# Designs tried in a protein design run: designed miniproteins, single chains. Part 30

Each design is a single chain, and the fold is of that chain. pLDDT is the mean over its residues in the fold that is shown.

## One batch from the design tools (miniprotein)

Design m1022
Fold by ESMFold2-Fast:
Structure m1022 (fold): chain A 71 residues (1-71)
Amino acid sequence: VEEKLKEMRELVEEARRHARTDPQKAIELIKKIFEIYQEILDDPNATPEQLEEAKRLFDEALRIYREILAA
């Protein structure tokens, strides 16, 4: 789960960097974040703290996604 959380953090930062210059790439990165979030939710070893962080990262990715769609 920690490895997946680290990957989500890195993907959120990449999506944020690409949102304005390459929105298609940002959307692909956001889709990967959504997939990892689902994997964390389905992991029986995920702690409540890890689930809370994953949700924060998911909410941030969703915010970026909505901004891209509104542009």
Scores: mean pLDDT 82

Design m1023
Fold by ESMFold2-Fast:
Formats: structure tokens, C-alpha cells, sequence
Structure m1023 (fold): chain A 78 residues (1-78)
């Protein structure tokens, strides 16, 4: 089980995506389930999930609302 806590730096629609700055200073890209509500920029959020072949699948909780989400692997430095 993986838990990521941080602040939303950016959100994008289609696909619904949130970029988090975690407590360790790293950025995580989280893709939300189609039709999920996007968290507000500056909101504190918690992601909890399990490792799968597609990344880390789980749930993003923002302002008391929980949505299905996937954390994409961070791209390696080129």
C-alpha cells in the first residue's frame, strides 16, 4: 500500500489529471477516473493505493471527497 500526501499544483481536464507536490518535495501525476471532480489548485490531498502493472491504482481524497485514481510512474531522467 502506498500513501502520498501533498498539495495540488495543477489540474488538467481530458483526461482529468492532478499534479501533486508531496511532503518530500516530489511531484506526482495522478489521473482521475473519467467523470470525477477535479480537486482545486492549492487543496491538500491524500492518495492511497496499491502497486499494479499500470502504476499505483487507488483513491484520491480532497476536501472530504474520494475519487478513483492512478499515479503514473515518474519518467526517468533522460
Amino acid sequence: MVTITGVVEAVEADPNTAVLRADDGRRYTIVLKKGSELPAVGAEVTFTGEETGLGIEGKLTAAGKTSEAVVLPFPDFA
Scores: mean pLDDT 73

Design m1024
Fold by ESMFold2-Fast:
Structure m1024 (fold): chain A 84 residues (1-84)
Amino acid sequence: DKEELLKKLREKIKEELPKAKKYLEEKLKDKSKEVQEKAKELLEEIAELLLKYKEAELNGDKKKAEEYKKKIDEKKKELEELLK
């Protein structure tokens, strides 16, 4: 069931995203406020893209799924650079 899988993913994101943001704020507390805000924005963008990726996979849209996967990887790389 596509709707059930997407619902479970949305619920997991709702639970984990605030915790991940708090962890990120602690990790970056010695960085500028701009860097902290950028990192939180990237985390939200990754969460949104994960939902779109999962929906594309469930629809059998391989091209769209690969596009979202590439965007996720790029945003993860940007986030990793901010954590250095």
Scores: mean pLDDT 85

Design m1025
Fold by ESMFold2-Fast:
Structure m1025 (fold): chain A 64 residues (1-64)
Amino acid sequence: MKEELIKQLYERADKLDNSPDFEKRVLGGVLAVQTAVLITIDASEKELEELLRWTEEQIKKIDE
């Protein structure tokens, strides 16, 4: 459901923002803004899932 995906996106953004890693904190800020934009335009569940998947890819790249 969209509400659960939005909650997961903001929870991930908050965790990233509290990271000791500067790159992860920047990613958290970007994720929060992008999530807000998707809510504003009433984006589909697929678009929210895509943002979550993109976020996981970015975290993996930072951890490499």
Scores: mean pLDDT 84

Design m1026
Fold by ESMFold2-Fast:
Order: sequence, then C-alpha cells, then structure tokens
Structure m1026 (fold): chain A 73 residues (1-73)
Amino acid sequence: AAKNLGDELFSQRKYAEAAKAYEQAIALDPNDVNALKGAGLAYALALEENPQDEDLAAKLKKASERLKELDPN
C-alpha cells in the first residue's frame, strides 16, 4: 500500500520519496489522518534539507491545515 511504502521510505530517510508515497495514500483516502501526518513530517524533513523550496513549504502548509480540519486536537 502507498502508506506502507511511505513508512518504509521514511525509515530509510528518503523523505522526498516518502512524501510522494504518502501523497498517493492521501489521493486514495483524503481523510487518512496517518498518511497526512506522514506527509507533513516528510515535507518538514525534506524542507530542512531544501529550506528555500517553495513547493515543499506550500505542501507542508496545506497538509497541516487539512490535518487540523480532520483532527483539531
């Protein structure tokens, strides 16, 4: 499954690839809170390596807002 692939890539510290796998999981289930959390963390860590990447920053912000909507706690 795309989420399982994301988790494995994340454990290998392949954060950009992990983010893409989590994006696929979110595309299949837009309410998957665990996939959104995984994507957010993967974007944050990828952005740490590329701090001027506007696309990663936008994706992180969008994932964070969606996560707050589904899990406001």
Scores: mean pLDDT 79

Design m1027
Fold by ESMFold2-Fast:
Structure m1027 (fold): chain A 97 residues (1-97)
Amino acid sequence: SRLSRLFLPSPAVLELLRSQGFTEDVVSLGEILGLVVRYLEDKGLADLSVDPNVYDLSDDPLGEILGVDRIDLRDSERLEELLEKGLLAQGGREVAS
């Protein structure tokens, strides 16, 4: 399964995951999806002027990691692609499962 793929994140991604209580060094794509949703909710990044599922990342480290200024949680395929790109950036890598 795509969601069961395992990654050793970059330090920047790992720091974000640690802020959400993640204690391991290796994360699955499915786990990071849940952690990122909690992060967005905890930081109050929802753009309520547009849609409660749209999040403004223009002033957040997550935006720099993903290389985007906005995300829509309803576009799960796009979010998965952006998270994979972020997990592989800055020295992150996929690991054998």
Scores: mean pLDDT 78

Design m1028
Fold by ESMFold2-Fast:
Formats: C-alpha cells, structure tokens, sequence
Structure m1028 (fold): chain A 96 residues (1-96)
C-alpha cells in the first residue's frame, strides 16, 4: 500500500541517519580540527532527513494510516531527533 511505502521510506531515512551518526563519531574520535565543517555537513543531512520523515508522518495522517503505523512513524521521528542531538553534542565537544 502507499502507506506501507511511506513507512519503508521513513525506515530507510532512519538507517541513513544512523550511518551519518557513525561517521560523525569516527570524525570526532580522530580529533582532527578540520572535522568541524564535515560534522556540520553531516548535521545538515540529518536535519534534512528529520524534515522528510516529518512530511511522511503528515502525509500518512492525511491518508488515514492506522494507529500502529502512525505510532511507528512518530517513534522513528523521535529516534532521528535523538541521533541529531548526539551529533550536536559531538560538534560542541570538537569546538571546545
């Protein structure tokens, strides 16, 4: 169904964000002073994915997706927000 495709896309976007966090953690671990610009680019990609998942959730609501699907999409969105906060913390540590 169209709603199932939206849920699959949201899961793909979450998986992309998890990979972006792994890359960010590696950059921060290397302690390179020039890593800041790359970390900021990774943060921007996470923010774009967060926005896309928010749009997916909104479209799923308009399409009358069931409660279970909406709960999973809301959970995915909250996970992405938590992963974004972790990258923001890494940036603050590298800036210090």
Amino acid sequence: SDVEKLLERARELLEEVRELLRRAEELAREGRPDALEELRRLLLEVEINEGLIGIILGVAKIMGADEETLEELERILEEVRELRRRIEELIRRVEA
Scores: mean pLDDT 88

Design m1029
Fold by ESMFold2-Fast:
Structure m1029 (fold): chain A 77 residues (1-77)
Amino acid sequence: MKIGIVHFDAERGLVVLRSDAGDGKVELVALSSAPGTAEERRALARETILAIAPDAEIVSERVTEKGLVVVTATVDA
């Protein structure tokens, strides 16, 4: 699976990865470790994906045991 970094913000503890989802679609995964609450990290991750790809559909949101927020979206390539 080909994965590339399309956004990296070390100051906010945020990275967005792009991967080929097949069938002319792209998957975007935002990883947020920013200080604050899990809800604030989810909001930042979601906002960043939509800033990169306004037509992206958010398909899942997860919080890991260490409080890392993972937001996954799909968009047409």
Scores: mean pLDDT 78

Design m1030
Fold by ESMFold2-Fast:
Structure m1030 (fold): chain A 83 residues (1-83)
Amino acid sequence: DVEELLQEVEELLDRLIKSAESGDITSAVGSTLRIIGIIEDLELQGAPQEVLDKIKKILEEKLKEATDPFAKSLLQNLIKRLE
């Protein structure tokens, strides 16, 4: 189920970035909140730190690829949530 969860996070990140780039603020924020919900649920359930570290790595790679300032801001906020 970890692989399915990581896939969902990547899909939400792609939606976040594309929505931010297109000026769809509602969808960009919505995708961000869904990712936050996944992280909070994992923390509440006592998920292994390795799973949270994998999510952080995905976020950091997406941040390196992102060019849109709003997308970068949302990604930076998500990374801070995992610190």
Scores: mean pLDDT 84

Design m1031
Fold by ESMFold2-Fast:
Structure m1031 (fold): chain A 81 residues (1-81)
Amino acid sequence: SSEREALLEKAREVGREEAQLVFDSSRDQAELDARVAEVLAGYARLIAQARARGDEEAVELLETAREAFLAKVRELRAAAA
């Protein structure tokens, strides 16, 4: 449905924005790596909780946001190299 497509796009937007904030506010590579790891640990925890309660929609949205976050982190790192 168009509503589901909008939610998935919002999840991607959230993931990308989170990556940009982490990148812009990190002082050096070590801080960036630590903060990226913390965000990924947060996604893993939320996804595990959603799976435990059988919330397949929440799992899909969280995995979509996580994938967008990782893709944006890779993009920003490549641009900075």
Scores: mean pLDDT 89

Design m1032
Fold by ESMFold2-Fast:
Structure m1032 (fold): chain A 81 residues (1-81)
Amino acid sequence: KVEELLEKAEHLEKQRQIVEEDRDRTVKRLTKEAEEALKAGDIEKAEQLYKRKENAQSAADALIARLDKEAAKYRAEAEAL
């Protein structure tokens, strides 16, 4: 039924939003910590924090892309009915 496929897509879209919000919070926290490390003159710590930020962002972006693809699949299946 079309409604069931759309509900599955909406669930994935909601999960994507949660992942995006978590990514944004993590990026903001790590950016602040890296800036504080730079102000303290701890360049090595700042570089490690920026690397952790990039890794966290990359992982979240990959998950978001996967969730978007799955949601699009269910929407396409609903349109085919």
Scores: mean pLDDT 86

Design m1033
Fold by ESMFold2-Fast:
Structure m1033 (fold): chain A 109 residues (1-109)
Amino acid sequence: TPEEAGRAAAEAMGGDPELGVEASKGNPIGTGRAAANMWRGAGGSDEAVKAAEEGGKLYRTPQEAMGLAARKAHELGDPRATMGAIAVQAAASGDLEGNKEAGEGARET
């Protein structure tokens, strides 16, 4: 399910699983918080984490929120923030296997 995918993505990145579940429900604020939490767990920079959190708050759809968060993270030069944004987007789409792999890649990058 999308909730299981969101939980697994957040856990794979060392974040809060409940924020991953919120992202999967199509909540832009929850999506931003999930991305920020995943970045903290992956050891991302404070700037990238804040960009992900604030990006999620500005848009009504999870896809728009995640796109903004990914763009801001890219501007800050943190590739792990982009991978986390992809993982959260995959969680919203229900791709459990892809979410786990993306989360692991972000931690290793």
Scores: mean pLDDT 57

Design m1034
Fold by ESMFold2-Fast:
Parts: C-alpha cells; sequence; structure tokens
Structure m1034 (fold): chain A 63 residues (1-63)
C-alpha cells in the first residue's frame, strides 16, 4: 500500500514529466509545482520534514 508521501511523489513525477513533454519551461514548471506542493502538503497533512523532502524531490526532477 503506497504511503501518502509515495503517492505525492508519483503524482509530482507524472506532473513534471507531462509539463516537460508539453514544452513548459523549467521556471513555469517550478511555479506550478510549488502551488501543487502547497496543496498536497495541506491535503495529505504532511509533516514539515516530509514537505521539505517532497520539495527537494520535485526540484531534482525539474532539473
Amino acid sequence: MPSPLERARDALSQLISDLKSQGYSKKEIEELVNRVLDHLTRRLKLSPEEAEELRKYAKKLIE
């Protein structure tokens, strides 16, 4: 059973991949992903540590 954090990582990976394939710039992807991260952190009730790890994970995928 995937954890909320694992589900969030999968969702972010898919989103970033889709945005890259559609030709969005790294800056545009980062802005959109930051909004999605804020929403996921609130919705999944992630700890500050989990939210920080998720943000770092997303940043590496955007690069």
Scores: mean pLDDT 80

Design m1035
Fold by ESMFold2-Fast:
Formats: C-alpha cells, structure tokens, sequence
Structure m1035 (fold): chain A 111 residues (1-111)
C-alpha cells in the first residue's frame, strides 16, 4: 500500500499524464480524419513515449512493482482502446477511452 505522500505525488503525475495524452489524442484524431499517416504514426509513437515516461516517474517515486504492473496492464488495455477509436477518427470514443484509463489508474493508486 502506498504512503499518503506517495499517493499525492502519484496523483499529480497521473494528472500530468492525462493532460499530455488528451492533447495527443486530439492530434491523432485530426491526423486520422485528414488521412495524414505520418502525423498519425508520430502521435501514436508520442503516446507510447509519454506512457513509458509516466511509468518511470512512478517507479522513481517508489511505487511498488505489484502496483506498477497493475498500472502497466491498465495502460496497455487503455492505449489499445484509444488507438482503435483514433484510427476510426472517433474523437468521442477516444476521449471516453482516455477518461476510463485515467479513472482506472487513479483507482489503482488510491487503494
């Protein structure tokens, strides 16, 4: 179980992750709707990079491996849903998938 200080800092890291991902989702949807494959591929690559940096920040904070593994699984499943929605140019579905991922990660940290 995380300390209260670790939970507070983890929630701040999660909020930053959500903000960055929201911007990238909008960019990826725009690229998909415009048929810009290069811009789309770059946005998806940036999402993966931001997700890796997010996990590393939580590891540096001292989040236990068991909790990090739950978060990695949530991110993997969430990013797959986001990518599917974005590929279809469905901004509302992509936003919903991101919101569900954000909620799930917060629930894992607040346990």
Amino acid sequence: MLTEEQKKKALEIIDEFYKKMKELVDRAVEAAQNGDKDAFDRALAEMGRIAREFIEKLRELGVPDEVLDEIRKAISEGLAKIASAVMNGDREAAKKALDELYKKVKEIVEK
Scores: mean pLDDT 87

Design m1036
Fold by ESMFold2-Fast:
Structure m1036 (fold): chain A 60 residues (1-60)
Amino acid sequence: DDIDYTLGRMMGATLQGESVEDVRKVAEKLKSYDKSLQLGTIESIKDEKQRKVVEEKFKE
């Protein structure tokens, strides 16, 4: 659903400037969410290190 993807993009944007550990905690909460939301979250993260942590968490 397009709305889930959009919400995911917003979530990823809010993680800008957060520590990797805080990003991991948010990803843990989001891993049960819709895959479109997860994709939007990943694609909106600018920082490569944060993005990889989120990707790994969502694959669990």
Scores: mean pLDDT 81

Design m1037
Fold by ESMFold2-Fast:
Structure m1037 (fold): chain A 100 residues (1-100)
Amino acid sequence: LEERIEKSIQETIDRWKELGVVEIKVEIYEKDGEYFLRVTLTTEDGKELTFDIPMPSKERAEEVKEKLDAYAKKKDIEGAIRTIEEALLEEYSHALEETK
């Protein structure tokens, strides 16, 4: 599941990067006591791709959002993509440890 999600997200991000992603928007939201980062990628033609990254805490969500906002401001799409991947891997690693 983890590898499948990671690969799917990476392939989608690579596709949108090739299609000219010009903006990355990040929002923190809470559902049933769980925190998520909602990431929206916007292309040059105005298309949007939205996906949610589960976060282990509000503090972690705020840290990742701040880093992503900084990359978005610099238009560093590659840096933003790497940050998203690192956050996903970290979250799924924590979930795996909790289920053992």
Scores: mean pLDDT 70

Design m1038
Fold by ESMFold2-Fast:
Structure m1038 (fold): chain A 87 residues (1-87)
Amino acid sequence: SAELEKAIAEARKHIEQAVEAIKNKDYDKAIESLAQAREALEPFRDSKDPRVREVLLEIEIQEGVLKIIAAVNKDEKLLAKLDKLEK
């Protein structure tokens, strides 16, 4: 549907914003952008469309990158924010 395609495009845009935020070491903005990507896909969360699954996996990959960064930096506040995002 057009709504699904728009949701995927919006989620991808937010993932791109998260990647740029990570490059700039703005980890709060990265978490906010990943949360927005998840929110864009919320109406289609149960969709079996492989594009939805691919975008959700990309969000999980970027969340994993942030967890590695937080662990290396011993940033317990960032780890707590990431845990809250996954619930």
Scores: mean pLDDT 85

Design m1039
Fold by ESMFold2-Fast:
Structure m1039 (fold): chain A 99 residues (1-99)
Amino acid sequence: AALDAAEAAAQRRLTELGQKAVDLYNEIKKLQEEADRILKEATERSKADPERGPEYLAEAQKRVDELNKKAKELQNKMDELTREIGRLVAEADAARAAA
């Protein structure tokens, strides 16, 4: 009963962490796509208006830096989730080997 309950709890936790990892991956991907879009639009605007081009590129770079900072924070959360998943898998494997 206790071992079955612990295994069920571990499986539920792994499923929850797996879903969080997918959500974080999708958020990081959206931030990367938005950064690429901003740079592309700023580059096109810079070519159309060379006098203001440096301003458009500087504004785009600031926005991209903010998105990169958010992506890095999400990547750190992903790294923490990956470590927690690895730990739970190792604990589950050890429990099965001991049973």
Scores: mean pLDDT 84

Design m1040
Fold by ESMFold2-Fast:
Structure m1040 (fold): chain A 96 residues (1-96)
Amino acid sequence: MMEVVDEEEALAAARAAGADESPALRFAARLLAMPEEERRRAIEERAREITEKKKEENPSLTEKELERIFVVQYTALALQAIGVYIDVELARRKAA
């Protein structure tokens, strides 16, 4: 399981790995500072917000297409958090 990581430690590790600071990176770092259940809920909420915005931009999207958009966005957000967690693990190994 991914452990809770301090937001500033996560941002520092990602920067050391060559990542540029972005809203997506800051959100991923915030997710890592949350307990697992809260992190899951935050990802679900953000994926829903993105899906609702896509529906407003294109009202012709079907419910099946909206479900697919939700799953894709959820997966992308989860992978971004995992990527930053890997940066933290690598930084900790180099410091040992």
Scores: mean pLDDT 84

Design m1041
Fold by ESMFold2-Fast:
Structure m1041 (fold): chain A 82 residues (1-82)
Amino acid sequence: VDARIEQSIEEGVALLSKVSEKAAEEFREAAETLLSLKTAEEADEFKEKNPEEFEKLLKALERGMELGREARLKEAEEREAE
């Protein structure tokens, strides 16, 4: 299960790096940080101690998913142009 999630993150990072290397790194850090929270209790403690950072991680993932979708479309267009 973790390996499949990690693969999805790597694919997302690879797509994002074509649009913005910084966005790709932010997405990777956010995804890895959230995946390190193995239990609901750990996630709740992190959210309680660092609510602003937790929100930033969620926003980074959401932004990464949106940019990843755009990067995938651009990759398809570039492959058609080449």
Scores: mean pLDDT 71

Design m1042
Fold by ESMFold2-Fast:
Structure m1042 (fold): chain A 68 residues (1-68)
Amino acid sequence: LSSELQADVDEGVHDIAVGVLRLNFKRNGMEAAREALELSKTSPFIRAALEEAKKRDPELREAVEKAE
């Protein structure tokens, strides 16, 4: 892929992942936060999405910090 197209694809996929993590947290609370934290240990992609999700949702940030 061209660098421009790759950047657009990466941004879109990242935004979807952030949305999924936030939606899962709204539905399942602390269990979702714990699962996201565990997945972030082995996936740099999930780690980046979780960092952005924490910036957008202070409740999720607090739950992840509590799970650590």
Scores: mean pLDDT 78

Design m1043
Fold by ESMFold2-Fast:
Structure m1043 (fold): chain A 63 residues (1-63)
Amino acid sequence: SFEEIVREAVREVLEKNPDADLSTVLSEVIRKLLEKGYSAQEIAENVPLIIKIAKEVYEERHG
């Protein structure tokens, strides 16, 4: 699912750069989604969901 792809992308970013802040994580996740073939429009429509998932995974790693 799209949610699983986003969640996995967040984990990959944090595994490579554990000290990345949330804004860095978000920009890298968006880049990975574009590389996977998601359009800028589709990403823009799902930004609130992407932010929610990124915060959840970020909190699991840093909380």
Scores: mean pLDDT 81

Design m1044
Fold by ESMFold2-Fast:
Structure m1044 (fold): chain A 79 residues (1-79)
Amino acid sequence: DKENFLKGLETLEKDVEEARELAEKTTDREVLEQLLEGAKRGLEELKKAKEAYPEFKERIDELEEKLRELIEELEEKLK
């Protein structure tokens, strides 16, 4: 169902923004590692979603870019 997919995508967009804010505020290595693992899993799921729902490609591409930026920030903090 495209409507259920859209609602899930909206929830994921909000979760990514919240994770980005948390990543900026926390110095807890364990939390940062959990956020990084979650972001990497999210990116892989979005690649699959793009194949299943090509009509949402533009929105998924935007979210993939935000996840890649989050991953880079988290990896830098974990160095």
Scores: mean pLDDT 83

Design m1045
Fold by ESMFold2-Fast:
Structure m1045 (fold): chain A 108 residues (1-108)
Amino acid sequence: MPSEEDIALVEDLIATLEDPSKWETLLMPRSQEDLNSKDPTEHKIDTVFSQKARALGIKNPLVIELIQDILVNVQTMLMQNLPLEEMAKKMLEKAKEVLKKMKEEREA
């Protein structure tokens, strides 16, 4: 059963993805300061939300799968040179579907 913390994390993710000013910071690969990074596959949005989930002790499979899907999809979209707006839109759609399922499970 999804907890209030599970739902709040997904809602925070959705709010973050709805803010276009955050797209460049969160969806682009690490900045030029990270040119010596050992983990070029890590995306900022995945790192931020993976850390939040860990700190909150979240083990809900829908939340974990969402974070993993975001990592894989962002990496694929970046390799295809898709615009940030399209990447954000696809991730928002996925996050909103997960949120809907979590709320339905809580009301069942």
Scores: mean pLDDT 69

Design m1046
Fold by ESMFold2-Fast:
Structure m1046 (fold): chain A 79 residues (1-79)
Amino acid sequence: AIELIRKAAELAPTDVEKAEELLLEAGELVKKASKEEQLKAQLEAARQSKALAEKSDHPDAEEAVKKYEEQIKKLEEQL
């Protein structure tokens, strides 16, 4: 995505039409990548929370693990 923006900037002085086409493609890729990156970050955070709960001796730890497992499943289904 960023690479397409840079290429468009290089082409703009000599080929404005091609530069505009590349910028539109870059915009679509950035939107898609941002959504996937956000979901992956949430998934990793949930996995870390589950791991901490599994190591906890707290009485509520088992319920916390189940809650995080459900969140992980929902996030994985969105990816």
Scores: mean pLDDT 70

Design m1047
Fold by ESMFold2-Fast:
Structure m1047 (fold): chain A 85 residues (1-85)
Amino acid sequence: MDEIYKVIDELNELVRKLLDAVENGDVEEARRTLREVEKLVDELIELARKSKDTGTSGGALGLAGSYRRFLAGVRQELGLPPIPL
């Protein structure tokens, strides 16, 4: 339970860093931070699937889906190929 919230907090911090890098035109930093955010989204999905609480699992999976859609937009802005869904 605490692990899901910790990953969400870390995602929020990294998304802020990602947006700052994009706004500053630091493409290399943005690409590095993007990879870290993508890894944390995958971790959030794994933790959600392991949760026995259907409400917590559903909420975390929904949030992960929202992050994936956001990250697809960021990838497009950075000229990166889309991740196959």
Scores: mean pLDDT 78

Design m1048
Fold by ESMFold2-Fast:
Structure m1048 (fold): chain A 97 residues (1-97)
Amino acid sequence: SELEELERELERAREAGDRLAEADVLAKIAKVYLEQGKYEEALKYLKEALKLYARELGLDDPRTVNLREALVYLSKYMETKDEEYLKKAKEYLEKAL
């Protein structure tokens, strides 16, 4: 399973103390959940990844900005069910990775 492989990568990043690698893997896990239509899980992992990107790279880093936009648009989609917001969430998440 892609998720099982990413969960193993997450454990390795955490064991190594590599916070940026941890954030990258968390964002990839969020992408898998988003593709599966598991939006609450995707939102949880996006929030965790954003916190680490903001800490490691700063608020103005393109990866932090794009991940924050993905989070905002996914939240809007979950509230409105407007497919344009889901499209934007996916586009920004891809740009962050």
Scores: mean pLDDT 90

Design m1049
Fold by ESMFold2-Fast:
Structure m1049 (fold): chain A 88 residues (1-88)
Amino acid sequence: MMPSASQIHQTIIDAARAQGFSDAQIAQITAILNQMRTSNIDDQDALWGQIYRIFGSDDRVVAVVDMVADRLGMSDDQRQRMLDNFRA
């Protein structure tokens, strides 16, 4: 079964923490992900862009996404779609 949005969001938070992001950055990411749960699709695209800016580089985004994909057993296609969401 596909992971739930809540599982994906929690795994992003856990992966960011594992990658050495600060408690302040983790708090900002958590707030944005919580906002996504109640946002429409157009607003979600803008919120993914905000998380991308907090990560500060594409290499760090790729590292977080790869860890999320590995932990959730995501396919290469699902992993690529997550990367595309961050890069939108």
Scores: mean pLDDT 79

Design m1050
Fold by ESMFold2-Fast:
Structure m1050 (fold): chain A 88 residues (1-88)
Amino acid sequence: SLRERLAALRARVEELLARKDQLSPIQQTSLELAASMLEELEAALDAGKTTIKDPVSGEEISLEDALRAIEALLASIERGIAEEEAQR
């Protein structure tokens, strides 16, 4: 369900926030954007809304598209961390 996907994204954000001091400046910026979008998604779901405003484009996007955008941001950060660890 959408709420189960949202809960999984929250867990990933919280894990990355616990390691924030180990993140590059660009990874920190991406994480902050993901966290902000996640908060707006939670508020929209609680209000019974089906869209949120994309903070980058200013366009209204579906909650599913917003979830995918957050997933992509988090996956990018996690990949960067894994690549950095593999070079040790």
Scores: mean pLDDT 82

Design m1051
Fold by ESMFold2-Fast:
Structure m1051 (fold): chain A 80 residues (1-80)
Amino acid sequence: SLEEELKESKEDLEYLKNNPDTPIMKQTQIVMRITAIIVEVEVESRKNPEKAEEYAKILKELEQILDDTLSIIKAQEAKR
């Protein structure tokens, strides 16, 4: 479910915060997964207008998680 995807994305962000030695490949995979979910949510929102508000809320949170994830990755890369 999208709620589960959102929860997993938040857990990935917390994992990254707590594990500064996370391999660059795994960091990249986390970013790619979040961006793929964002695209899927946008498409599903257009197909299901009755749930548009719910999808918009999830999309907003996913975009924030992506921004936070990228900020952490860039800060960690600067130290490598």
Scores: mean pLDDT 82

Design m1052
Fold by ESMFold2-Fast:
Structure m1052 (fold): chain A 100 residues (1-100)
Amino acid sequence: SAAALEERAKTADEGEIARLGLERGFEEWKKLGVSEELIEKLKEAIENKDEEKFEKYLEEIGEEVKKSLLEAGVPEEVAEGSVEEVRKSMKELVEIIKKA
């Protein structure tokens, strides 16, 4: 039906927007000093739908981001909150991409 085709098209558009969101997140992480090697490993885990590696590399990226924030003088509570928000946003974007 036309409604099913419109919903499918909307899901595809949401997936493209989510992929752009992921790329923006990766560029911001690089600016915060996260290693390009670790970001590439996370990208491979997303592409391969490897949930264990995705969680592992996302946690490692979170630790690098937290370190950078603490070194910049951000309080530990604020740094931990920022990492948790990034973790949640990244998981939401990956779920949107998986559904597209």
Scores: mean pLDDT 78

Design m1053
Fold by ESMFold2-Fast:
Structure m1053 (fold): chain A 98 residues (1-98)
Amino acid sequence: SREERRKLALKQAEEAIKIAKEGSPEDVYRAAVFAESLGDEYPDDPEVLKAMVEAAKTAAEKARQLGDEETYKRVQEILDKLQSRYDEAVAAREAAAA
């Protein structure tokens, strides 16, 4: 079901955060790309998008700590896209509740 897939997506976000914290620059970028892909699957779900934003933030911080400027810039672009999608999803939910 959609609910089961959504629950799995939230669990996968937690795993992406762990990979980003412990990983190489390649793992950090891969975690961010994975978060972007899941965000695209749930474009109207603020809870899923918030989890993906947190995964991308963790990846950006790790890339910064590693001094990998190229990975940091790529991950920051993903974070910006996810944040914008999250803001839109929150606004849409608020409009529907009004």
Scores: mean pLDDT 81

Design m1054
Fold by ESMFold2-Fast:
Structure m1054 (fold): chain A 90 residues (1-90)
Amino acid sequence: AASLVVEVEIEDPSKLYEVVKAIDAVIREAGGRWVSPPAVRGLGKNHFEISGEIELPDDTDLAALEEKIRAAVGAIPGVTVLSVTITPLP
């Protein structure tokens, strides 16, 4: 298991669902899944944190997965990725 935190700025808040879907798609492509539904938290004007626990295959390159999430989310028009962090859980 791992903890995932993605921090974004979104010009149009209606695109939040597209951001969550992009994250889910990258996790699924890696053979993973959400353990708990992702939490979405407003941090300020157009600023959001998406976080949750994920299950990944034991051989998953976490740094490569962080980069894939950043690329997929950053490809959405009007979305700026501030951070992507995956932390292994004990």
Scores: mean pLDDT 85

Design m1055
Fold by ESMFold2-Fast:
Structure m1055 (fold): chain A 78 residues (1-78)
Amino acid sequence: SIFDEIPEELHEKAKEAIQEFLRLFQKKAAELVKQGKTSKEALEQALRDSIEEVAKKLNIPEEIKKKILEAYLQALNE
């Protein structure tokens, strides 16, 4: 569904960013769990930090970064 909000020409770049973001987020989330930091706020911060780091590494346009972040924040809050 997130791809419905992203231009077709940017789908491959968005897919690459999402895959790398999820990998990094899983790593950060696992570390938080080991530290006993299981609050929703801590997980949301790890999610924000993960997408920001991936966006910088892959030179992701701000518009795509925001759409990915919003979609995953919404999913985390459900």
Scores: mean pLDDT 77

